Designed miniproteins, single chains, continued (2). Designs and how they scored, part 77

Each design is a single chain, and the fold is of that chain. pLDDT is the mean over its residues in the fold that is shown.

## One batch from the design tools (miniprotein)

Design m6653
Fold by ESMFold2-Fast:
Structure m6653 (fold): chain A 85 residues (1-85)
Amino acid sequence: VVEEAKKLGEEFIKLVEKFVEALKAGDAEKAIEYNEEALKTGKELAELAKKSEEARKVLEETLAKARELIKSAEEAARKLAEELE
């Protein structure tokens, strides 16, 4: 369970990184695809987290990393939008 959770967490982070790169490249189609794949992987990790406290910690660590990646991308995009107005 813990090893499976770690693998899902690593896959989730890789998908979030690809999502952010697709956004920076202006590739909306790939960004949507990677986002949907990340949601599926995150759901599987969340199901494991319901069954194991150790898997829950992996989920929490994974979400913290993803939040930082997404927050940086969101802040950059929001700042650009505000400056263009």
Scores: mean pLDDT 75

Design m6654
Fold by ESMFold2-Fast:
Structure m6654 (fold): chain A 87 residues (1-87)
Amino acid sequence: SSLANSYESLGNIYAALGNYDEALESYKKALNIYAELGDKSGAANSLANIIGVYKAQGNLDKAEKIEKEAIPLLVQGKLKEAAKVVN
């Protein structure tokens, strides 16, 4: 959990700097750890941040794909399947 939180924080720093590719890498690492741990709220926060980064990049089709495919899987508790939509 502390490792996932560290990647989440690193992603937040990169996103604030406009380093969106590094932010995505960090958030995806956090998402994968939260999914392995069964941490639904951690996975939800990582997915929301990934969606936000794609929107900031103007990559609306990737953001929409995650909203339509990954979020329903997350709601169902299928965290590893939700993470695969993003990776």
Scores: mean pLDDT 89

Design m6655
Fold by ESMFold2-Fast:
Structure m6655 (fold): chain A 84 residues (1-84)
Amino acid sequence: SAAEAAYEAHLAELEALRAANPDNAEVQAGVANAEAALRDMLAEIQAAEAAGASQEEIDARIAQLQRSADRALALLRERAAAAE
């Protein structure tokens, strides 16, 4: 689904940050928190789809997931760059 594709793309970017920063506890924790939040958002989208929500509502929820993921990635990249 479009929701799963959006989730998987951002999950891959988060996992790349995790792998690149194995000794950065803030990045490790931040990635774990972001992944949990995005997984919850995906589950809510999937529940809405199963309940027969409109395509417009599903698209809006996917856009919210994408915005949340982009924000988390930007903040985590700043944290990674700030490491000594």
Scores: mean pLDDT 86

Design m6656
Fold by ESMFold2-Fast:
Structure m6656 (fold): chain A 74 residues (1-74)
Amino acid sequence: SAQDWLDGARAYFDSLAPYLTPEERAAVEAALARLEATIAAQPDDEASIDRELRAFLGVVFRARHRRAAREAAA
């Protein structure tokens, strides 16, 4: 379900949060909040939910990539 996916996404984000910059954390939290709000307001709007899911994943992947680059530079 969408809720099960959100719970998994939240757990994954929480595992990464200590290693993210404040800006990266804020971006991921904002994307997750948009997804949660979309599901709560329009649970049957699969197109809007899918759009917000893709946006959230994109933010998470970019943050993860930047973290790896920072570790390689250290």
Scores: mean pLDDT 75

Design m6657
Fold by ESMFold2-Fast:
Structure m6657 (fold): chain A 79 residues (1-79)
Amino acid sequence: MPKPEVNYVEPQNEKEKIITEVFEEVLGVSPVGVDDNFFDLGGDGRLIDKLVEKLNKRGINITRDDIINNPTVRGLSKL
């Protein structure tokens, strides 16, 4: 791959922290940084559906299209 892995960046606010925790639960990987891409971490269409469900249960109203268009914790936290 022509791009090096991004350095771990800690969640900087409550929304980012919740999203990183849900990414970790859905993907089974830890730690998840705010600039990590959901698909690069092994996410697929079924895991998107689980991510949407768990985020909505945590009070974060995100859709499947939001994840496809903003596949990082940082991107999702701005919605």
Scores: mean pLDDT 78

Design m6658
Fold by ESMFold2-Fast:
Structure m6658 (fold): chain A 86 residues (1-86)
Amino acid sequence: AMEDVERARELARRVAELNPKAQPVADTLLSAIDGALKGDPIENVRAAADAAIKRIRELMSPEQATEAGRLVREAADEAIRAVEKL
């Protein structure tokens, strides 16, 4: 469970490493992941991921947006799996 959580956080942080303009997007996704681990609905993680992907498309090149979108989806999926194991 904790290992899956750290993986989700690492993937979310990599979004900001790919392009610093995505730092607020990564921070929001990390906040939603941490909230879900404390008992907030997993739907908040899905909503944060969807919002992040839309924002990423506005902030960076199509190439970077594709890779960042993949990282966001993987982070959300890992976080949801970690919460479901709790």
Scores: mean pLDDT 82

Design m6659
Fold by ESMFold2-Fast:
Structure m6659 (fold): chain A 120 residues (1-120)
Amino acid sequence: SKIEEAIEKLIEEVRKRDITKKVTEEEREEAEKKGEEIAKEAVELIEEGKSPEEVFLKAIEKIIEYIRENKLSALEALVLATEFTLELVNDPRTPEELKELAKEATERLAEEVEKLQEEA
């Protein structure tokens, strides 16, 4: 499944990040702003007639790329993914399938981050 591979790639990228770094207020605001931006782009693609699966795959790829390029901590990455999901869930234009995919990816990421922090 391309969806499963994308979620696994996101989790693996976050595992490589600093798990002990405290998120500053400014870093949280920047991560939330980027999550909102990616969610808005996703909704625009849905309005253009793209499938929920295609839009989800593109959004996850953008999230991974942003984490890599900006060297986000694990907590910053989780903040970004959480805001991305909240923006999609709260937009009535978002298809239910895309809301469920975003929730699954963010919940699995949150579980992995929690586990990594417990093992540190």
Scores: mean pLDDT 89

Design m6660
Fold by ESMFold2-Fast:
Structure m6660 (fold): chain A 73 residues (1-73)
Amino acid sequence: SEETHRAAVEVARLAARSAERSVEIGKKLGEDDPRGQLERGVGAGMAGIARGVAKLLGSEEGVRIAEEAARRA
């Protein structure tokens, strides 16, 4: 359904924003800062969850967005 597709895409977009935020925090704190490393790990985890949800809901667009977010984290 359209609602199901939109939900999957929105979850993937939230994961993408989380991954982007994690990268920026990592840059601000420096590459060797443990907090920056933790933030990147959280971003990657959220992207993985979003990918699973998008696959379950049958949204190829959502999967693509989530995979891209995972690569950025």
Scores: mean pLDDT 75

Design m6661
Fold by ESMFold2-Fast:
Structure m6661 (fold): chain A 73 residues (1-73)
Amino acid sequence: SNKAAIEADIQGTLEFLQRLASDPSTAALAAKLAQQVADLLTQLAQKIPDYKDLLTKAAQQFQAIAEQARQRA
């Protein structure tokens, strides 16, 4: 289903940014990208009611990665 595909895409992006966040040489970039993704997902959650809970939860997870990455940068 489309929802399952979206969940898989979110998970893949989380894993990618978490890997970048774990490397001091890319942590600053990971923080910026994770913040941009969190902001985008927050906006999409307001526009797509069927995915609001999924996208809001994902935005919070990307926000956490951004905060962790900022501490490593």
Scores: mean pLDDT 87

Design m6662
Fold by ESMFold2-Fast:
Structure m6662 (fold): chain A 92 residues (1-92)
Amino acid sequence: SENEVKLLADTSLGMFQIMLTVSKDSSDEEQVKLFKIWFEDIKKVASELSPEEKKKFLELLVPGLKEAIATVPNPKVQEELLKLLEEMVKEI
């Protein structure tokens, strides 16, 4: 349902923002590793969605993720997270 897709997108974005805050003082390598796992988990969850639900999920989630990633002060981590986001969008 549309409400379930919205809840999934909102929950996913909230988790991403919490992870950014918690991992802030971690090494670049540890931050990137954490988010690689997160994006793989999101792709797996999204694989259960219909084509229409996948489109709606991405429309709701991607703008928020781009905004959150733009707040990352480390350019190397920011670049890697943007790359992971692009890969997720292509694979969903």
Scores: mean pLDDT 86

Design m6663
Fold by ESMFold2-Fast:
Structure m6663 (fold): chain A 73 residues (1-73)
Amino acid sequence: SAEELFEEILSRLKKAPGQTEKDLIIEALEELALTTNVSKEELYKLGEKYGLSKETVDRIYEAAEAVKKLLGL
């Protein structure tokens, strides 16, 4: 599931020193949005669960979609 994959990404990223928990959550959500076909609605649910605003999630989703479009994905 998208939640399970997000948690796996977050666990891997937590091995890097010097990042805040919020920055790690944002980076994990960015990687999920970029590397999977997760929907905007699923990203909203994950963002809400982890304390991110809808505005932050919108920016992450739009950035991932722009990159995918540039790469022909």
Scores: mean pLDDT 82

Design m6664
Fold by ESMFold2-Fast:
Structure m6664 (fold): chain A 123 residues (1-123)
Amino acid sequence: MLGVVVTAAAAPVAARTMAELGLEGHRIVLVVTRTADQSLAEAEEAAARAAELLTSDTEVRVMEPSEEQRQLSLEDPERGARLLNEEAARELERRYGVETFTGLTEDEARRAALEAAEAAERL
């Protein structure tokens, strides 16, 4: 299993790139992180749109920031979002022993999907 962790804003780009690369054939988890400047509904909408681009073999889930991560995101949204993605990736790696790839921006999300595709070819 592989993990791709992206912000809600970058989730559609990640999902489209994953679909174009044929990653739907692998047991992959796409984690959409909700930043403090976004509503839960906006993150769930982004996750739903991402899920429509992917096959049923791909799990899509939303991760909410902790209280501490919310406070940090209010002071520095980009840093808060990056730390939230890193924390989500560490939790997936710790709990499930999966390799993870993170993306904050659309370009980073596209790169994360490409790196996940390369890792999937080695499985």
Scores: mean pLDDT 77

Design m6665
Fold by ESMFold2-Fast:
Structure m6665 (fold): chain A 75 residues (1-75)
Amino acid sequence: SVLALAAEVIASSGLVWELKRRAPDDPRVLALEAEWKGLMKRLREADYSDEARVNELYQEIRALRDRLEALLREL
């Protein structure tokens, strides 16, 4: 759902901010920030009437959030 997608956007945004606060020059942090920015661009360009596309974006952002959380635990 669009609401679930919005929640994942908010959560991932907070994780990117926290990673950059703790380790702003870490190449792993910079790489994940670049991936997150690319995904945010795709979200802005998406057709939200396409339920399949919204679900694909939801799965991609959930996967990115898991990777952001994993890196935060390693720092």
Scores: mean pLDDT 86

Design m6666
Fold by ESMFold2-Fast:
Structure m6666 (fold): chain A 90 residues (1-90)
Amino acid sequence: MLTEEQIKAEFLLRVFTKTLLDYAREHLTPEQVEAVEKAAKHLEEAYIALVNGDYETADKHFKEAVELFKKVSPEIAKEVEELWKYIRSL
């Protein structure tokens, strides 16, 4: 059963990930798109681990996602870190 906070976190994460992937497919190179897709998958795995209470696995996947985003845009990586900090504060 999801809490209201978890529903909000999941909604924000899905909207962010979809918007970022749509942006990447329109404006970035195929190699950068692949990096964003891999990063999005790691971010989803991090969230699944987080809601299951597996903080070590969550942090590992989050770190992998951030490193992939940094290769595309340091600004996007910073926004991802800010979003994750918010999600963890819920």
Scores: mean pLDDT 80

Design m6667
Fold by ESMFold2-Fast:
Structure m6667 (fold): chain A 87 residues (1-87)
Amino acid sequence: EELKKLEEKVKENPNDPDILIELSFKLAELGKGEKALKYAEKAVKISGPDDPKSLIALSYALSKLGKVDESTRYIGRAIRSIGDQIG
């Protein structure tokens, strides 16, 4: 099962932001928004405050928890960060 494989990958590589982001998205899709938020917050902490992938994961987890205003702020920050990198 995909979720179990991602959880094992996180155990093997607990500070890999890409794996944390994947697990966060999968948990959010499954309605586990609180767990998704924890992994997204850890990814942001590791990747830095302006990493667009981590910010998108954080925004998505927040939206699943009904925190729409916070979600909108983080997606806006991710869009600006992407613009800064490829603008």
Scores: mean pLDDT 82

Design m6668
Fold by ESMFold2-Fast:
Structure m6668 (fold): chain A 61 residues (1-61)
Amino acid sequence: SMEEIEKEIKGLVAQGYRLQDEGRFDEAIALLEKAAALAEEHGLEKVKQGVLDLRRQIEAE
């Protein structure tokens, strides 16, 4: 279901934040790439854009 997919994406994003806090930026970016791909597969355009915005913020730091 869409709710299950959204929950999985939120879980990946939460893991990404934890890795960022630990200074593990490459691993955080990889999780956000997985979240963006999952959002794209399911046509969640706004969610995908939000995840890509987070990825850009990590890359800028």
Scores: mean pLDDT 83

Design m6669
Fold by ESMFold2-Fast:
Order: C-alpha cells, then sequence, then structure tokens
Structure m6669 (fold): chain A 75 residues (1-75)
C-alpha cells in the first residue's frame, strides 16, 4: 500500500507533467501525440485495476491523465 506522502507526491508529479504538456504540446508531431495517447490510455487501465490505490486517488489520477489525452487530441 502506498503511503499518503507517496500518493501526494505522485499527484504533484502528474500535475507538473500536465502543465509541461500544456506548454509543449504544439512541439509534438501528430505521430508522437498519437503514441502518447495510447500510453496514457494503458496507464488509465492499469490504475483502474490497482487495488493498492484508494478510489479517490484513482479518480484524481485518471482525471489528470484524461485531461492530458484531451490536450493531445486537440493539438
Amino acid sequence: MFSKEEQEAALAQMERLLEWLKENVSKLSPEEREHLIEILKKEIEQIKKDNRLSEELKERLIAILEEMIEILKEA
């Protein structure tokens, strides 16, 4: 089971990655964006199946990953 400190650190890291993506998405090729979307979709499925994570943490992580996918699709 992940500690509360580890969970908060993971969320903060994902939020930083989301901000980086917002700033850099225009620099990615269509092929790079498609590849990242597939990686993020697989990560969402893995998070959904991870019984060590609370439902609240799963929802928060999935929301960030889904926002990343939306940004990549709209670029």
Scores: mean pLDDT 81

Design m6670
Fold by ESMFold2-Fast:
Structure m6670 (fold): chain A 86 residues (1-86)
Amino acid sequence: MSKEELEKEKEKLREELKKIRDEALDAGVQIGLLRMQASVARLQGDEAEAQRLDAQVDALEAKHGALLDRFEALSNKLSELSKQLK
């Protein structure tokens, strides 16, 4: 691979990492908000709404975990490409 191709791949990975970071941050915020809403629903005696919100939290936590795993994998790839360029 040429030096120019390696630099383009590194830039692409940096852009992907930024997007994943932003998506993971948004997911984390949504999880926090939904957990608060579930707690409020329980305090109001709306257990059905609380269970629905808990299910949404579980789904978002799974997505958030997958985003963190992908971030780590791409971050490791960026590190390896950086070693090839020195």
Scores: mean pLDDT 84

Design m6671
Fold by ESMFold2-Fast:
Structure m6671 (fold): chain A 79 residues (1-79)
Amino acid sequence: AARAEELLAAGKAGDVSKVPELREALMTGSPEERDAALEALVNLAKKGSQEAVKALEDIARTSRDEVGMRAALELQSLK
């Protein structure tokens, strides 16, 4: 039941090794897991992970829900 918390913690820790797991959670997870994975990937992207940026680009392109829209907005804010 703590999967969303574990995904969120990976982003806070800057654990780039978790990017594949976060990417998969964005595509296949519950709404709560998708929200946590999105926040974690945004945190990793802000820390300079290009793998996290690519994961956000993929979900923004393929998802038409709130998570996909949030990914697109977060990508626009990255400098």
Scores: mean pLDDT 80

Design m6672
Fold by ESMFold2-Fast:
Structure m6672 (fold): chain A 89 residues (1-89)
Amino acid sequence: SRETEREISVLLFRVAVLSSEMYVLMRIVRENPDADIAAIVAEMRESLRELDEILEEMRRLNAPQSDLDRVEKVREEIRRAIAELEALA
């Protein structure tokens, strides 16, 4: 339905916001060597939980594979960022 297309668009906008937030957090770590890495990782883990919920909802809405692939790429980027930060500890 047209309502479904709107729901998918809103979810994709939220995905873009989460991606942007990850880059901001990575920049904070680079600018402050004494940054609370555990707190930043916890925030990124919350973003991963939200992305997992977004993926589940998009699958329920039968979103196009290209849109699902977009969300999965951002999820993988955040997972890699967490791994990079954990390696610094």
Scores: mean pLDDT 89

Design m6673
Fold by ESMFold2-Fast:
Structure m6673 (fold): chain A 69 residues (1-69)
Amino acid sequence: MTPEEREAAIRGARQAYEDALKAAKSGDIQTANNLAVAAALHYSAAGEPELAREAIREVQKAIDEAKKK
C-alpha cells in the first residue's frame, strides 16, 4: 500500500464512521450498520485494525443507545 492509498483509506473510513454515527443517532440502524462495516473495512485496508474495532464498537454503542437499551 502506498502512503497515498493509506491516506485515502483512512479518509474514507473516517467519513463512513461519521456518517454511521449520524445514522445511529437518527435511528437508522440498517444504514448505521452498513456504514460501520464500510469504515472498518477501510481502516483494516489502511493497516489500522484497532481503529476498525473501535469504529464498530462506538457505532454499536450508539445504536444500542438509540434503541433505548
Scores: mean pLDDT 81

Design m6674
Fold by ESMFold2-Fast:
Structure m6674 (fold): chain A 80 residues (1-80)
Amino acid sequence: SLEREVARELAIAAITLAALDFAVKYDPSQLEEIIKEAEEVIKRLRELADRLAGVHPDTAERLRQVIERLEKAIEEAKKK
């Protein structure tokens, strides 16, 4: 179901954000791999948002906001 797919990808995005924050603070050696994982999460979220844009535009907008948060987190992680 779309609802389950959205929930799953949002949960993965939240875990990825937490992993980036943890690595920045406690284990920078993991940052390269976590950034790669975060970029893959962004790719999947973009594809999901594109599929939903014409059907559930409000949900697509929520996914776009999560993508922006992940992109900013990656940029900040790269500065550390």
Scores: mean pLDDT 87

Design m6675
Fold by ESMFold2-Fast:
Structure m6675 (fold): chain A 67 residues (1-67)
Amino acid sequence: TVTITIGYLGREVGTITVADREGQVAALPKLAEGFEATFGAPVTVEERYSAAGELERTVDLSAIPRP
C-alpha cells in the first residue's frame, strides 16, 4: 500500500491509502480537482524524495482561506 499526505499550512491534516504507486498517480489529480471544486481555491500537488530516497507525494490545501 502507498499513502498520499494531505497538508494545510505546513501540517499533515490527513492521509489517503491506495493499493500501489499507479493508484497514487491516478488519484492525485482527482483529489486536487475535488478539493479545488469544494473550497474554490487552488490546490497544489508536491513530490519530493526523502533522505532514504523514497518518493513522497502531498496534496497541499494551504491556499484555502482561514475560516
Scores: mean pLDDT 72

Design m6676
Fold by ESMFold2-Fast:
Structure m6676 (fold): chain A 101 residues (1-101)
Amino acid sequence: DAAQAALTAQLKALTDQVARLADEAARLLAEARRDPSRGREAAERARELAEQAKRLTDQGLALLKQNPDASTEGVSYGSAAAVLAAGAEVDYELTRRVVEA
């Protein structure tokens, strides 16, 4: 129905945003490793990206919990977002360690 389709589209959009944030966090880690003098700036930006990815993922999971008739595709997007957000958090932690080395 229209409501289920709208929910699936919203979860896809949230997951696409989380994927972009995760990609940027990975890029910042690579940049910090290549040029440690930029490590502090990269770590601060990666922290912001990881926090934003987590907030978007939490929103997606809340939507799924509120909608028991969510599509399998929608549930799949929520799961993918959670994995991507966890990856961004790991990349932030590794970027922070470059600053401390």
Scores: mean pLDDT 88

Design m6677
Fold by ESMFold2-Fast:
Structure m6677 (fold): chain A 84 residues (1-84)
Amino acid sequence: MVTVRDLRILTAAMLMSSMGLSAKDAGEMAGVSQKEAIYGFRNMAKLVDKIGEERVLAVFNAGLEAKGAKGMRKAILETAEKLV
């Protein structure tokens, strides 16, 4: 079963990988802890396999299209909730 938390963790990992954000900053943007962001980054391939690439990209892109840190966090949460 895919959870909202799984989607947010993998989104934090993608922010680290694609944008070079620290685990702390990526975690804050995605609404997960620094430890969860690190876990997502280390387990990215496994999480993509579990969650599905299209679902993760939808959440990640919703975050990128949002304005400001608050908007990004809200967009990531709301999109993840719709996809579980």
Scores: mean pLDDT 86

Design m6678
Fold by ESMFold2-Fast:
Structure m6678 (fold): chain A 59 residues (1-59)
Amino acid sequence: SPAHRVLAYMVMHRTGLSFSTAYEAIHMVKDEHLSAQEIAERLGISRATAEEVVRIASM
């Protein structure tokens, strides 16, 4: 969705993740309701990066 794209762009800019990874991370938060821990494990990113994704997705 357009809203997911805006959030993915913010994640990309804030964390340095690729757009595709940022978009998947936002989808995991918004549509799958995954925790920061599960997102970190599935995407192979740090817990801190996953927590930033959850924070941005909740704005």
Scores: mean pLDDT 86

Design m6679
Fold by ESMFold2-Fast:
Structure m6679 (fold): chain A 81 residues (1-81)
Amino acid sequence: MVLPAAAPLRVTIHLRGDSLEAVAQAVSLFAELGLFPYVPIAHETRMEAVLPASKLPLLEDAAAKAREVLDELRVEVTPLA
């Protein structure tokens, strides 16, 4: 059955860490959800993906874990409906 609330989400993540290892660890957490960086891993990087709304709780969990190792994390979620 078709549900009106099935709109996908555009997710943009900007992350920064003083340690390349910390940034790589955070990138790995988001990569498990299907987000990949546009550029090679650096002290500052950006990741984007289109995710189904059902993955929002997994994204929030990954963001909480990433905030423990990163100096800065910004997560932007935009409905594509």
Scores: mean pLDDT 73

Design m6680
Fold by ESMFold2-Fast:
Structure m6680 (fold): chain A 80 residues (1-80)
Amino acid sequence: MQKEIDRGALDVAAATYKQALINLAKKKGLSEEDIEKILKRVDEARQEMEALIDAGASTEEVNRRFLEKLEEIEKEVEKL
């Protein structure tokens, strides 16, 4: 039985992280242009997950890789 990856859960995670990153960036005084660049990186990470799903990656692998990418983006924003 091929476990269907919950794409809806990935979309919810992406939306939740985008909101957290917007709040963080605003507290740091970043411009709206910089915020848009950060949000684009979340969208790119989400697209990378689609490529992994299409390549037959497990749900566990996709979830782990997505969280790693989101945490990397958050750490980069914190360094700004």
Scores: mean pLDDT 79

Design m6681
Fold by ESMFold2-Fast:
Structure m6681 (fold): chain A 97 residues (1-97)
Amino acid sequence: GGVRRLDDGSWLMRLHLTPSLRGLHLEEVRELSRYVESATIIRSESSLKDPEVVGTIDTIAEILRQNGVEVTIEYVPETSTLGPNDAIVIFRGVRPI
């Protein structure tokens, strides 16, 4: 599943930032933006080197902000679980659905 519930009631979404998945990620983010108050996008520092990855994250952040969601972007060193084409979004203030 695209979204996993965490113990604190937050939702975690993993993004694989390939061109083929861009449309799916944008659709899921638009839907989830209706139910959340804030989102933290966690991405690898190495992802800043790919303009297409940067553009996709910027589009995701814009969709969230346009729907009244407070967006924070955090940069972390590349890891085995978070490479240059990966991002994690943590949604907070999840409303009952």
Scores: mean pLDDT 80

Design m6682
Fold by ESMFold2-Fast:
Structure m6682 (fold): chain A 97 residues (1-97)
Amino acid sequence: MTLEELAEALRRLGRLAGAEAVGERLAAAALEGLPALLAELERIARTAPPELARLALAARFELEVRAEVERRGLTPEEAYERYRERALAVEAEIAAI
């Protein structure tokens, strides 16, 4: 998936969710690159209503793991072992929202 494809998907999801301004900000961040997208998702997780905050936290974790897996050349098993504890922590954070 290209950053341009991701940006268009984020705009579409924002329109469908009734959060067009959020979708546009995420799309702009995605076009700047992964660090900008992760920072915007972190901001949404801290400031948005619970439903959007949960989704932002989950999406941020998934994107960080994917980027690290690609950068380090990890197998699915290595990725699971490395990120299992963090995944459980993120689930607990989502449940607390």
Scores: mean pLDDT 75

Design m6683
Fold by ESMFold2-Fast:
Structure m6683 (fold): chain A 79 residues (1-79)
Amino acid sequence: GSAAARARAEAMVAEMKELLEEMKKETDVIKAIGIVLRAMGLVEDLRLLTKKDPSLQPLLDEGEEIYKEIVEEFKKIPK
């Protein structure tokens, strides 16, 4: 696989970890929806990269797990 593709995938997972920490402290539903949509886009980008480079599968698995945690934190916000 490309070193650039791996670095990009690692950066996407790092951004998802930051989005999870933002979601844990978010109280605004509109902003929270934005976090979910951004995380969803990052997971889809990771899936595309992993389809081209299967060695990135562990990073995709981590990203999908973080996405599930973001959705669970979103459900805790009063609406």
Scores: mean pLDDT 87

Design m6684
Fold by ESMFold2-Fast:
Structure m6684 (fold): chain A 89 residues (1-89)
Amino acid sequence: LEEEIRRAVEAVLPEADKIANDPSLTEEERKAAVARLLAEVARRVAEFAREKGELELAEAFELLAKYYETGDESYRKKAEELFKKMEAK
């Protein structure tokens, strides 16, 4: 799972760097582009977690992906609650 997560993150780092350093993008366009990349990474992580039987982790990242796609803070709060439960063991 860690290797799959690492590869998913590494795959988007060049695109994230281009977005961060693109002077032609407005602040709003930059935020939208970053959110899109974050949603992509979160969905890939959720798929890997589900394959490994880490269902709570998969649900948390799927909610995080929905937050980045929609901007709906209720998804972010639900994801944060799941992360806190996983850390509280």
Scores: mean pLDDT 77

Design m6685
Fold by ESMFold2-Fast:
Structure m6685 (fold): chain A 69 residues (1-69)
Amino acid sequence: GLKEELEKLKLEYAKGLLIKYALEKLGVSEDTPIEVKVEGNKITLTIKKGDEEYVFVFDTETLKVTQVK
């Protein structure tokens, strides 16, 4: 229904913002390899730059972004 589609759009928007935030914070290009996982209220973003790996977690309930790596 319309509610489910709206929630899906909100999730996709949140993913896009998190990706943009992480790329800008790390100073890396949009061509950088990115893995996105969505599990319940948690969006996990993994970015690989050379031999380094950076992990960001966004909690959709608390609206908090945490860098865990």
Scores: mean pLDDT 77

Design m6686
Fold by ESMFold2-Fast:
Structure m6686 (fold): chain A 87 residues (1-87)
Amino acid sequence: SLEELREELLRLLEEALELAKKVMDEETVQILEELYKRFKESKDIWEQIGIAMEVALILSSTGDPEMREIARRITAVVGRIVRLLEE
């Protein structure tokens, strides 16, 4: 369901944030914390998709294999949400 996929995105964002606190600089962590807050406060699925993809781009730019894997998973879940919204 759409709600289950939104909860999966939320969990992936939480995993990304916790990993970022260990491996990324404080400035990048603050950006990810703000994106996570905006995701939680959003009532619009398309805004949530935009935020999730912004997070995925940040994670993909790090060169860290674990961060890149989380980015891949975020992108996959976003693709599944978009498919549901277009079907």
Scores: mean pLDDT 86

